# Ledger of designs, part 32: designed miniproteins, single chains, continued (3)

Each design is a single chain, and the fold is of that chain. pLDDT is the mean over its residues in the fold that is shown.

## One batch from the design tools (miniprotein)

Design m9080
Fold by ESMFold2-Fast:
Structure m9080 (fold): chain A 68 residues (1-68)
Amino acid sequence: SKITAVILPDGNVVLRGDIKALILPDGTVIEVKDGDVLPKSLLTEDTEVVLTDGTKVKLKDVLEIEVE
């Protein structure tokens, strides 16, 4: 599955896709869902995504970026 990040002018990001959580490089887990607004700083090169089926993938391998 692909995850889309829509970058807003205020520096926040809307995530789209079958997403359940983000795992930050320090191991912090943040619960997120489709349409949630997040700070762009949470989208690092080493951030992982937990999909709704429980699959873990690196965000960089599935992420499409759009600018609004």
Scores: mean pLDDT 77

Design m9081
Fold by ESMFold2-Fast:
Structure m9081 (fold): chain A 54 residues (1-54)
Amino acid sequence: DQQKQQQYNQLSYQSMLHFNNALGLMGKGGSQSEVDKLLDEADKLSQQAIQLRQ
């Protein structure tokens, strides 16, 4: 299903962006609460993507 694959790709990409943003913020000495928020969003999106993949 191309639609399911497209949704997976979008969720995986968004998860990756949030994770990379969290790492960048950590490297710049950013707020721990903002880092935690980005990591939580990345994890949520990653779990949704994995569920669609299965």
Scores: mean pLDDT 81

Design m9082
Fold by ESMFold2-Fast:
Parts: C-alpha cells; structure tokens; sequence
Structure m9082 (fold): chain A 67 residues (1-67)
C-alpha cells in the first residue's frame, strides 16, 4: 500500500467553520480524483492543524492501493 500525507488549506472563509469546510472540500475532491485514477482508498485520517477566522489547515493521511 502507498501512504500519502498532504495538507489542505481553506482560505477566504467567512469564519472558522467556512474555512474548515473549504479545506475539507479540497480533501474530498482529491480523494475522488484518486478513485477516478484507479486507486482504492483503504483509510483516511484527518487532523485539523489550525483553524482561525477565514483560514483553516487540514492534514490528510491516506492509505491507497491501485486496482
């Protein structure tokens, strides 16, 4: 299995919750792209690294395998 660790940053949010939603949206778009490229996601761990007004950083750790 391959292990990927990436940080996603939500910027220009209306507040902390909006910025976090933007960061999580980018995580799920990335996961969908991996599936479209023929990868199966075996696990995904998400950590909120930082969350402030208008900006949030989410770290994603994914275990993937190619079909």
Amino acid sequence: MEELELEFVGTKGKNKEDALALALGDVYRFAKRLEEEGYEIESMELEVVDAEDGRATVRAKLKVKKK
Scores: mean pLDDT 81

Design m9083
Fold by ESMFold2-Fast:
Structure m9083 (fold): chain A 86 residues (1-86)
Amino acid sequence: ARELSERILEAVEKVGYSAGALEERNPEKAKELIERAKKLLEPLDESVFDLLEEAKKKGREEPQTESDEEWLKRGEEGLKTLEELR
C-alpha cells in the first residue's frame, strides 16, 4: 500500500467523526462534509474512503457533547487541511 501523510489520515478522521456526530441532528450538513471529503480524496488510495466511513460510524455511535456549530467547524478544518495537502 502507498504511504499516506499522517496529516492526511488525521484530517480524514476529523472530517468523518464530525460528520458522524452531526448525522442525527443535522444530516444535510453531515452529508455535505462527507461528499466534499470524498471529492478531495478521489486521487488518493481507496483505503482512505474506508477510514472516512469508519470515523463517521464512530462519531455517530459515541456520545455527542459538543454543539452542531463546533462539529461543523471541526469538519471544515479537516476539509481545509485535506485541500492544502493535495
Scores: mean pLDDT 76

Design m9084
Fold by ESMFold2-Fast:
Structure m9084 (fold): chain A 65 residues (1-65)
Amino acid sequence: SALYEEYEKEALKAQEDALKEGEERARAQSTPAEGKKAYIDLNTEGSMRARELYEEAKRKLAEEA
């Protein structure tokens, strides 16, 4: 349980970091449209990455005990 909670916190942090990076990237873009697309892409990739880490941790916990 404790180890699972730690992985969940890490996944949430990764998603939050991706959101912040997306916002900064969007502001740095030359066009508003490109900025919005970059923000969405980074946010989506961050969420997928966090989900993969979460699922892998879940699988390992199930295999160990």
Scores: mean pLDDT 62

Design m9085
Fold by ESMFold2-Fast:
Formats: structure tokens, C-alpha cells, sequence
Structure m9085 (fold): chain A 71 residues (1-71)
């Protein structure tokens, strides 16, 4: 997952922080849909300086990885 994120222009540090954030959201908000979590991760990545297109793609990868981690 991290390597794919780096290809999208996400630094390893930002990718690791975003993944940890997504895992935290899933654990704290089990009632949220995957789409809601992805939306929050996208907002986090936008604030980290990613373009909207890259943020959406990165958020999808991060949310999928976070779901696997909390499973």
C-alpha cells in the first residue's frame, strides 16, 4: 500500500499518518460507512497538500488497507 501511495506523490510519512488516522476512525466510529471514512481520509490528504484527484485515489488505497488491518 505505501509504495502505491508514494507513486501518487504521497510521502511515506503522510501515508503512514493517513493509514493510522483511517484505522483510528474505523475503531472509534464502527457505525460509519466505508464511504464516510474515505471522505475523512480524503480531507486529511487535501490538508497535507495533495491535489483532489490524488487525494481521492490515495484515500481509497488507505481506507482499503485500514479495513484489512481492523478485520
Amino acid sequence: AIEKLEELGVSREVAEEALEYAVKLLKEHPEWTEEQVKGHVTAFLLEAGLSPEKAEKAAEIITEAALEEVK
Scores: mean pLDDT 80

Design m9086
Fold by ESMFold2-Fast:
Structure m9086 (fold): chain A 114 residues (1-114)
Amino acid sequence: IDEEEKEKLKEFAERALELLESPDIAAALREMARLAAELFPGGLSQLVVEAENPQETLLRLARFLKALAEYFDLKETAEKFGEVEKAAAAGTPLEELKPKLVEALKTMLEELKK
């Protein structure tokens, strides 16, 4: 991973964690989708922005971030976003998924320090 991509991943994770401090999880997910498309433009990030509801936004966002983590060989991060993806696909409420999403983002920041 080059320094430019590493800084984009750090910016995403830090700003996403700030957004998730809000009690409005749905609004936080919409802003995270927009941020992902801004920092990592492409078909996969646009698919996240096109989601019609917060549950689908989280599912697509988790899939996108898992794919990014796999691409950059961030193995622990990919596993954590994989857990979020599976739970979201199973219909787990957003309030229960928020702590898992926060953990995955914190794991991303820690792996990027290595």
Scores: mean pLDDT 84

Design m9087
Fold by ESMFold2-Fast:
Structure m9087 (fold): chain A 77 residues (1-77)
Amino acid sequence: TRAALEEALAKIDAGEAVAARGAAASRDELEAALTQVAEGAGLLEAVKADLAPEEYARLMERAARVAGALHALLAER
């Protein structure tokens, strides 16, 4: 649904905002952001049939990049 897509985007955006804070983000904030991005990716997968294949691929790639950045920040702790 459109609501699920909007929720997925909001969760990925929230994760990206935490990643952008870098070293200023706490471990708890980074872990919470990873959970948000994972939930967002799950919502994208649930609505995959309602999305254009290129849109789905682009959004999933974005979620993966954000998760990668958050994991890298956690590894520095």
Scores: mean pLDDT 86

Design m9088
Fold by ESMFold2-Fast:
Structure m9088 (fold): chain A 90 residues (1-90)
Amino acid sequence: SELEELRRQLREAIRAGDEERALELVREMAEKLKDKAAQGILLLYENPSLEALEQEIIDELRAKVTPGGREEVERLTREAAERVYEAYQA
């Protein structure tokens, strides 16, 4: 699936330390997870926290990008990527 391919690319970006690519992939994954939710997939009914997690990840990345600088963005990107990956596996 597209989500599985993005997850694989995200792992590679994190391993390579590619902060910009990892952040882009996290946004893409969060967007696709939310799109599936918006389509009324039964998964939302069974896992309502999934949509909230996606939104929290996006909001945290947006809020912290400017004040934190590179190190903060890298940390948040890695944390967000892990959360998205965990949500995908749930």
Scores: mean pLDDT 54

Design m9089
Fold by ESMFold2-Fast:
Structure m9089 (fold): chain A 102 residues (1-102)
Amino acid sequence: MSREQAEALARYLVPKVVEALRKAEEVEKTKGPEAAKAVLEQEIVKIAKEGIDLGVNELGLSEDDAALLAASVIRAALELGPDAPEEEIVRAALARLEAARA
C-alpha cells in the first residue's frame, strides 16, 4: 500500500470514527456506560467493514492492508478522542500503521 492510498482511506474513516465516539458519549450521558459501549462496538464494526470494502474495491489494497489501516485509524481515534483535530488523528493512525508494518 502506498502512503497516498493510506492517507486517502484514513481521511475518509477518521470523521466516521469521530462521529461514532461522539454518538457513544451522548448515549453514555442518557443511557449509561454499558449502552454506550454497545453502540460504540456496533459503529466500529460497521466502520471497519466499510473501510476494508473501500480499501479493497476502490483503492486496490489487500484485505490485510485495508484491515490493518482501518484498525490503526480506530485505535488512534480511541486514544486521542473525538475532540482531537481530525488531521492529528490521521497522522497518529499513519504512524501506528507504519509501526505495525515494521
Scores: mean pLDDT 85

Design m9090
Fold by ESMFold2-Fast:
Structure m9090 (fold): chain A 92 residues (1-92)
Amino acid sequence: MLEKLNEIFDELVKAGVAFLQGNYEEALKHLEKAKKIVEEAAKEGLLSKEEADKLLSLLDKMIEAVENKDSEGFQQYHGEAVNFILDLSEKL
């Protein structure tokens, strides 16, 4: 599990950097990769359905914020996703 959480975290960091650089296409690419890793972790039983659904909801909100160029929304949902991953890593 820690390996998958680290992969999701890495994709979130890359998405945040791309968004700050105004590279919205690259930000969306990293968010979509994070979604695939979350779906894989859920399929493998490494994340509960509830944990995966929460992460996917936050990722979808970040994708919407990127598409709308909503900097405040992106920062809020990115922070919530990062904090959730950190909380999950402490329970391992």
Scores: mean pLDDT 85

Design m9091
Fold by ESMFold2-Fast:
Structure m9091 (fold): chain A 89 residues (1-89)
Amino acid sequence: SRINLEAQIEEALANKDRELALEVVKRLLTLVNDDGGVAGAPGLVSEIGTTLFVGHTLRRLLEAFPDLLKDDPELREKALAAIAKAKDY
């Protein structure tokens, strides 16, 4: 649920838990479509509210853990696309 996800985000940030942060980022990236938009589940149409939440959250996690996706350039590109898509709203 979103409440459980928000709790995990705040826990990762408060405890500087890189492993938890990486798990959350990878989970969020499964929801990002090819256009950088985000749906509530894989394969669904992109939604503005979900796109803004995921883009903002990815930005917060990558600012806290800048090396989080350094070894995965494809996931990093996908995360940056989601962040950019959120800024367009």
Scores: mean pLDDT 73

Design m9092
Fold by ESMFold2-Fast:
Structure m9092 (fold): chain A 66 residues (1-66)
Amino acid sequence: GLAEEEIARAEEAWARRKEIMAQDIPDAALYTGRLLREIGEMVDALLRASRVDPEAAERIAEILGS
């Protein structure tokens, strides 16, 4: 269902954020922009999940907030 899709999307965005943080990106503006994009994807997934299943949104928030 949509909740599982949004959870997977949030986990994927979290993994991409982790990969960005592991990369040696010398341009601070580029680094910040890429991180903000992944954070935006995580927030979007949370908002989409909350419209379908509030419990799924809470689980995503717990995972990404810890």
Scores: mean pLDDT 75

Design m9093
Fold by ESMFold2-Fast:
Structure m9093 (fold): chain A 62 residues (1-62)
Amino acid sequence: DEEEKRKREEFHEKIMESSRLTLEGIGYAVRGLASGSEEDLKKAGELMKKATEIYKEALEKL
């Protein structure tokens, strides 16, 4: 079914994007904690929030 294939592809793409943002967020968090950078910690929080929103949207469509 083409519709089912499209839903699986969309889910996969959203999970991959969420994972990418999560890894970037972890990188900023580690750097911010190590250096005491409030800017890096803020970026980590923003990336993590966006990753969580994408992940929730992907799960809600299953």
Scores: mean pLDDT 83

Design m9094
Fold by ESMFold2-Fast:
Structure m9094 (fold): chain A 79 residues (1-79)
Amino acid sequence: MEIKERLDKLIEEGKSDEEIVTELMRFAAENPDLTIDELIEIAEYLKEKRPDSPYIDAFLEMLKRIKEAQKKIEEKKKK
């Protein structure tokens, strides 16, 4: 099942924003090939479905900070 379809189902079932984000984090942990950019894209998809959610906004900010941290690490490794 595609992750976006799984998240849509959770939204339709009336799951909380916390439960939805927890499921996305679980999916990311089980799929190590998933890039931070792809995870941000999925989180932005959730924000489009839940635009007034402070929890999803906080989650997106967290992912963007992780991306910045990864970029700094990669910049130090590029010789």
Scores: mean pLDDT 77

Design m9095
Fold by ESMFold2-Fast:
Structure m9095 (fold): chain A 98 residues (1-98)
Amino acid sequence: MAKLTVNLPEPTELQTGTVLVGTHRGEVTKDVVITIAESEQEGEFGAGIIDKATGEFVGGGIGRKVSETKLEVELDPAAAKAIGDGTLNVEKVIRQPL
């Protein structure tokens, strides 16, 4: 399964309704939006990946914290095909009170 490294601009609490906006760099360079959801597994979170230019949902993944400012997301087959292995540098964190 493809892996995405996510670099946060600041320590961020990952809760349902958190949205990460940034540029994915790997085999494909793409501006993306990542939506965070709760996971059934402790220490993990669900991630939904959206192409910022089109608004299209490209796939998902299961993420975990590596450090306070670094995450790792294991991409599902759809997301792996769409963006592949790479690094996302997060430019903006949107926290919605939901």
Scores: mean pLDDT 80

Design m9096
Fold by ESMFold2-Fast:
Structure m9096 (fold): chain A 94 residues (1-94)
Amino acid sequence: MKLSEEEIRLAVIEIALATLSVAAKNQGHDELAKLADELLGEVSRLYETKRPSLETVKKIEELVNKAIRAFDAGDYETAKKYLEEAIKLVREEL
């Protein structure tokens, strides 16, 4: 079976969120780790139930990438805001 671009991007997002959760937890940022885990669960649910459009997947990817960049910069509050925005976006698509 050929994977779609949406399926490949969602798999990359899930790996990125799992990695962010582990990194945040290892650095003592438990709330950020919890948000990353929550978003991972919501993204997995969205894929299984709704088959989201490429545009929606790209919007989620952009927010996740912004959260990772903020985390790498030590801006944990901005990282948290982007994860919360992504969770809201995913829930609005369910």
Scores: mean pLDDT 84

Design m9097
Fold by ESMFold2-Fast:
Structure m9097 (fold): chain A 148 residues (1-148)
Amino acid sequence: AAAAEQQREEEVAREAGRRLREDPNDEEAHRRLAELLARDGELDLALGIYQGRLAEDPDDAYALADLAEVYLRQGKLEKAREYAEKAIALAERQGDRRALAHGLTVLGEVYYAQGKLERAREAYRRALELDPEHERARENLARVEAEL
């Protein structure tokens, strides 16, 4: 049981790492890597990976949004908000609509974790105006609208 689970995790990590070498902005590969590391409690390792990426490319709006998600999973809501706002501001300056939708989705999750349901709803709506296929924003919007 445990060995087969570990083998699936290594496969997902290997696939995410392959995708990120082919497309460094692969949001799904970043999310899967963050989900694995966060599940295993390796949040400090996830922080180290994204900080290393930002040291190589300071203008990576996705790495800033992923760093915000890791801080959110640590319950560090103010840091999560700060890094999500940095990701948004950078993505706006770059004209990267997908990075902007990702940053807005993470900011929506920070507002949701703060109980700020109306702000979370607004952030997810704006993310879906930028990227209508953003599954995570769609799921999170539906959840928030069921609680309002």
Scores: mean pLDDT 86

Design m9098
Fold by ESMFold2-Fast:
Structure m9098 (fold): chain A 81 residues (1-81)
Amino acid sequence: GMAEEGVRLAEEGVRLGLEGVKLARGEGLPKAIGYAIAAMGGLVDALLHKRKGDGEGAVRAGREGLEAGRLALEAGREGAK
């Protein structure tokens, strides 16, 4: 359902965020860590919305977490240059 989809999106955000942190060096590392933490927050929010039966809220939280994870990966790649 929608709640499960939201959690799935948030889990992908955390995966991308951690990958960004692994790639990051120097000045890129604090940015990658910050966005990875935001992606983890998105996962917590998606799980809380799922618990309440709010599928739309879970998807919104999951999308926010996924975007944060993408930004972490971008910051990690920038710092690797």
Scores: mean pLDDT 87

Design m9099
Fold by ESMFold2-Fast:
Structure m9099 (fold): chain A 69 residues (1-69)
Amino acid sequence: AEERIREILERGVERALAEPDPERSEAILAEAANEAINLGRAEGVPLARTAELIAEAVRRLEELRARRA
């Protein structure tokens, strides 16, 4: 369950990072976060844990963007 959530978020980060339009990039990440929340809810993962994984994914995206700036 948690590994699948992390895979969804990592793919979302990769797609968001590859998207040159900031608004579309934000939408891609939001879509991945919603998929992660829905999967977590369906598989009984606590919302707090899913939120923590989403926060880690957001931080990773920011880190990767900073290194490319």
Scores: mean pLDDT 82

Design m9100
Fold by ESMFold2-Fast:
Structure m9100 (fold): chain A 70 residues (1-70)
Amino acid sequence: MQQEQQRLQHMYQVVQEAIDLGKKMIAEGTPLSDAIKRAEDLVREGLKDASEEDQEAAIEDVRRALEEAA
């Protein structure tokens, strides 16, 4: 239970960092596709020890948030 909750909290933090990075890039004039790619790279590195399902779920959340911000 405790390790599972810590992993979920870490995933949430990585997702938030990726979204913040992507939004900053978009605000600075980076194309949406490039911002999404960089945010996805951040998620994959941040969650390299997480399951593939967790990585894909996090990437989906980031993509959705950045598309809404654009």
Scores: mean pLDDT 80

Design m9101
Fold by ESMFold2-Fast:
Structure m9101 (fold): chain A 84 residues (1-84)
Amino acid sequence: MIEEAIEYLRRAIELARAGPATPEVEEAVRYLEQAVRYAEEGDMRRASLYAGRGLGRLLRGGAPREALEAAEDGLKYASKAAGE
């Protein structure tokens, strides 16, 4: 579950960067990058928290649907690894 969380969160970052560079999307990318760092450290509770924050900012920032879907999957795997 940790490996899948990292994979989807990294994909969400790539897809978000390919879309519009709004302040909300830029902040979302920072939250998702923090989520990846926490996941790499095995801190899945913080990874899940920051993934959720990133997803919220992507939604407000008008990110591409594919970025939203990847972030949602990343959050799903991070939350499962955290024990919810």
Scores: mean pLDDT 87

Design m9102
Fold by ESMFold2-Fast:
Structure m9102 (fold): chain A 104 residues (1-104)
Amino acid sequence: AVAEARAKIPGIVEETAEALGLEEEEVELVRRLAEALLEAREAIKKGDKEKAIKYLEEAKKLLKEIIEKLTKKIAEYAGISEEEVRKDAEAYLAKIEKLIEELK
């Protein structure tokens, strides 16, 4: 359930932060992204298109900031190039953008 997923955000963020060696400000970005995505999912499930678009736009903003600030740490953790991390993240951004357009 979405409520159960929301209650698990701190645990997921802590695991991600520990794995990636994140600083406090970087942990907050990941937490905010997770919360925005869960709120968007809940809004979609309830048929609240306006709320879903609002949280997807917020998630898009946060994901862009994460790409700018965390690409190197993610690449080091995953054992892949920074270019591959950026391409994967850009593909995910494109999926969010497509979902926003479909909800309009």
Scores: mean pLDDT 76

Design m9103
Fold by ESMFold2-Fast:
Formats: sequence, structure tokens, C-alpha cells
Structure m9103 (fold): chain A 85 residues (1-85)
Amino acid sequence: AAAAEAAARAEAQRRAQAATNYTSLAADKMSEIYSKLSPSLAQQYQQIRDDALRNQDLPSALDVIEQQGRELGDELARIAAEEAA
């Protein structure tokens, strides 16, 4: 059916786009993490990313890297604010 073929193509395109976007965003996020974090924290974040990719879940891997980056940024800002007080 045309609807089933359209859905399958949309899913394949979404996965291909996620892989491309993940590569770009991963590079930017890793650069930012390496500049702001200790080596141990950067290594832990990279391991989480690699585990998500290894599980053949590229959309989840993209979500994980974005979510972790945001949470870490918020935590670093909070620590800086506490030290400034």
C-alpha cells in the first residue's frame, strides 16, 4: 500500500537524517565538553553516547547527547553561581 511505503520511507529518511545530524552535533558537543569538563566527565559522556549508538538507536543517541549536554550545562552554571555567592 502507498501509505505503508510512505511510512517506511519516512522512517528510513528520519534515521539517515538523525545519523547526519548526530555526527555534526556530536562534534560540536564534544568540543564544548572537552573545553569545560574534566577528562573523566568527558569520557563518561562519550561512553553513554557510544552505548546508545551500539544499541542501534540513532534517534535515542541524538536525544541522549542533547539532553546530557543541557543538564551538564545547567549544573555547571549552578555550581558557578554558588561559588560566586
Scores: mean pLDDT 59

Design m9104
Fold by ESMFold2-Fast:
Structure m9104 (fold): chain A 65 residues (1-65)
Amino acid sequence: MRKRVITETAIKIVAVSYGVKVRIEERDGTLVVYLEGDKEKVEKTAKEIKEIAESRGIKVEVYFL
């Protein structure tokens, strides 16, 4: 689905821009995002990801490693 691929790409771009390591998995239509890095950068990345997902109507769960 095009909306999901675009959302995954946007998430990866945000993570790279903050220097955060990202892993994305799909579970039952939900994008599960794992973030690893500096606490402040991870928190900023998580906020941006949630905003992107909400704007697109995509379910996302964000976990910190």
Scores: mean pLDDT 80

Design m9105
Fold by ESMFold2-Fast:
Structure m9105 (fold): chain A 65 residues (1-65)
Amino acid sequence: SSLVQQVQQQGQQKLDQLSLQAAEEINRDPSPETIDRAHRELTDVKDDVDKKVDDASKLSSDISS
């Protein structure tokens, strides 16, 4: 399942990078608006990553059948 592993690793790296960027943005501007925006952006990206992992897992299962 190298495809699933690659998608998981890429997704986690993206989330880690965005989490660090969000933390720095909040440290520079700790407004509720900045915090809400960062939270929504991270949530959207996590949902996208989870969907891509699910899609890759299904594709891997179909190929191995």
Scores: mean pLDDT 79

Design m9106
Fold by ESMFold2-Fast:
Structure m9106 (fold): chain A 99 residues (1-99)
Amino acid sequence: DLLNTAKSLINDGNYDEAEELLIQAANEGTVKHTDIVKELIKLGDAYEKKGQKKNAAKAYARAYILAHTLHMFKFLDEAQEKLKPLEKYLSKADQVSVK
């Protein structure tokens, strides 16, 4: 179970491996997109708590893009709010339009 494995990896501090599994789950469509978006936001929170601002920004950006594409407005608002102060840490290629 990709989702449960990713959750376990986040709890263990293996954030990079958790991110890879969440991206895989999103691409394969085997996991509900709402669960993936929620865990991407949680992953961003975990990176930010460790002071890894760039990695946090990337995780929130992924959550924002997926929530936007699938019209998940509650998660879109949450991801946007968390991403906005961190967007400056993203490369030009990874930046999303945040109001």
Scores: mean pLDDT 79

Design m9107
Fold by ESMFold2-Fast:
Structure m9107 (fold): chain A 96 residues (1-96)
Amino acid sequence: MAQSLEETLKELEGVEEAVFPSRETIEAIIKEAEELNPSEAAKRLMDELRKLQFVEEVEAAGVPAVLVPSSDLKSVVQTMLEIVKEVEKEELEELE
């Protein structure tokens, strides 16, 4: 999973606006993240998501989405990547 987020981050380097899940989907993800990890990492992710400037609502592959500036999305993806790497590390430690 971390590799996929790293690839997404690289793809965002050349993009002014990126397709992102709808606000409703983002809020649902934040809510679930709070329940799974009510730590400082979850709060940081919420703060980054709240900073997103939604340019336009669009549909991508039949799902509701929004266009956001790539710079804003990069911060969110970087925070998600850090969280995923921590989770993957914990899972590997549990698989003794």
Scores: mean pLDDT 56

Design m9108
Fold by ESMFold2-Fast:
Structure m9108 (fold): chain A 82 residues (1-82)
Amino acid sequence: MVTPEEVEKALAELKEELRRYIEQNKDKLNPDVTDLDAAIAKAEELLEQYVKTHPEAVLDPEKRREIIEEILRYVAEAADGN
């Protein structure tokens, strides 16, 4: 039912949404995070790990937004916690 190609396409779209969200909310992530590219790379890595365990979830538009918010929260916490 779900093809690898559809998952890859959904993942690419989510990465674009994630980058846009990070750019818009840079100041809310952590004031000590000066390297935006590093933050985006870490967020994309976490997204790929999530998709690996929940491939079907990334095809749901409503769930995609929740996934992005969860990853952003984790990145912010990890940056603060060291």
Scores: mean pLDDT 69

Design m9109
Fold by ESMFold2-Fast:
Structure m9109 (fold): chain A 83 residues (1-83)
Amino acid sequence: HMISKEELDEVRKALLELIENPDNEEAIQKMIKFYKENPELFDEAYKRLKEEIKRGASGPEREEQLKKLDEVYNKIKEKAEKE
């Protein structure tokens, strides 16, 4: 399966939304579904967003965003494995 740019952007947007609202249960459920259906797409979106934050953000905002992204990513993976 060729990774679609549109699908990649959709996952990136949802991850960004979850960084701002980590308790958004609907968004968490959608991301769990994406991870189960296409873990490669999810991992690629995560890696690209992480690189984007590392290059675009500065100072303490960079560290906070990276920490939140890692927490969201790990939460989705853990929940996907339990279900």
Scores: mean pLDDT 77

Design m9110
Fold by ESMFold2-Fast:
Structure m9110 (fold): chain A 76 residues (1-76)
Amino acid sequence: SKEIRDKILEQRRKMGVSEQELVSIDVALKLLEAEGSSPYAKKDGVTPEQALGVGDAAAARADTSVVVDGIVIAPK
C-alpha cells in the first residue's frame, strides 16, 4: 500500500540513496502493488522491496540471480 511505499522511500532517503534512485524504487513498488495487490505486504513479514530485489532485505533473501551475457536470470 501507499503507506508501506512511503516508509520504504523514507528509509532509503535516510540511508543516503539518491533522489534519482528513489524515483526508480517508487515506480517499481507501484508496479508491484498494482500487479499483485501486494498480498505479502499486508502480512507474512515480506516487504515489496524483498520481492523486487531492491534492498538489503532482498539481498539477504539469498539473491541467487545469475548474469549470463548481460541478462539477469533469477532462480525459480
Scores: mean pLDDT 54

Design m9111
Fold by ESMFold2-Fast:
Structure m9111 (fold): chain A 57 residues (1-57)
Amino acid sequence: SEDMLDKAKNLSKILDLDEDFFQCVVQLQLEGKHKYDLQEIVENQEKLKEEFKDKCP
């Protein structure tokens, strides 16, 4: 949904994270099976950066 992508974009700006990486992770969750909420992505951001390093820039 567009709302989730917009929230991810805003969170990446607030937390000074890579927008492209954050958006990529959110898109993978939307295309696959929705396993992580935006809050879970934020809370596990360092772990997810390592986990998705090969799939996301």
Scores: mean pLDDT 66

Design m9112
Fold by ESMFold2-Fast:
Structure m9112 (fold): chain A 81 residues (1-81)
Amino acid sequence: SADEELLREVEEKLERAVETALEWYRAGLLSPEQALAWMRQEGRHILEDLKRRGASEELLRRAEEIVERKIEELERQLAAL
């Protein structure tokens, strides 16, 4: 479905954001706090874009769950370094 395609796009974009934040952290460009703040901002931009595109409340809820999961993934990976 179109919703499943949008959710896949959201997950792929957020996965790239996690990789980017970790790369910037490893390069000494961001602290862990700054990496997490940037990731939260990226999540907000994705959700705002979905709202602008007319996403349903259910689609937004599912997208928000993906955002939170990927933020938690980044936090765990930063703690392991």
Scores: mean pLDDT 89

Design m9113
Fold by ESMFold2-Fast:
Structure m9113 (fold): chain A 54 residues (1-54)
Amino acid sequence: SIKDLVIEYTAESLRATGEIFQLSLTKAPQDVIDAVQRAQQERRARMQQQIDRA
């Protein structure tokens, strides 16, 4: 259902924020952080498309 997709999107957004926070705390290289952010953006874009089509 749309509700379940929205919940999953919200959970992914919170997880993604935490992941970037952890990388920053461990002082990961900026190119690694950038690559992770791109992957997260792609994943959330696909989830948003599923919500929009539901």
Scores: mean pLDDT 82

Design m9114
Fold by ESMFold2-Fast:
Structure m9114 (fold): chain A 78 residues (1-78)
Amino acid sequence: MTYKLVLEGASKEAAEMAAKVAESFGAKAKIEYGEKYIITLEGASEIAALNAARVAASFGAKVTVYKDGEKIAEFEPV
């Protein structure tokens, strides 16, 4: 089961902290840096993906969470 976090307006710090949170739940995280940052989570639970998204949002990112290509959540910047 693969989750993707699409981060808009994110700093590198926001992406790195989100990846660390997901990894703390046992996921493998890969960050792709571009116009939008994409964090791909493999072996992640939904709880891991949603907690990572909340952390990125707390650092000012707009985060969209996808599960196997389907949008499951969206977090506004805090």
Scores: mean pLDDT 83

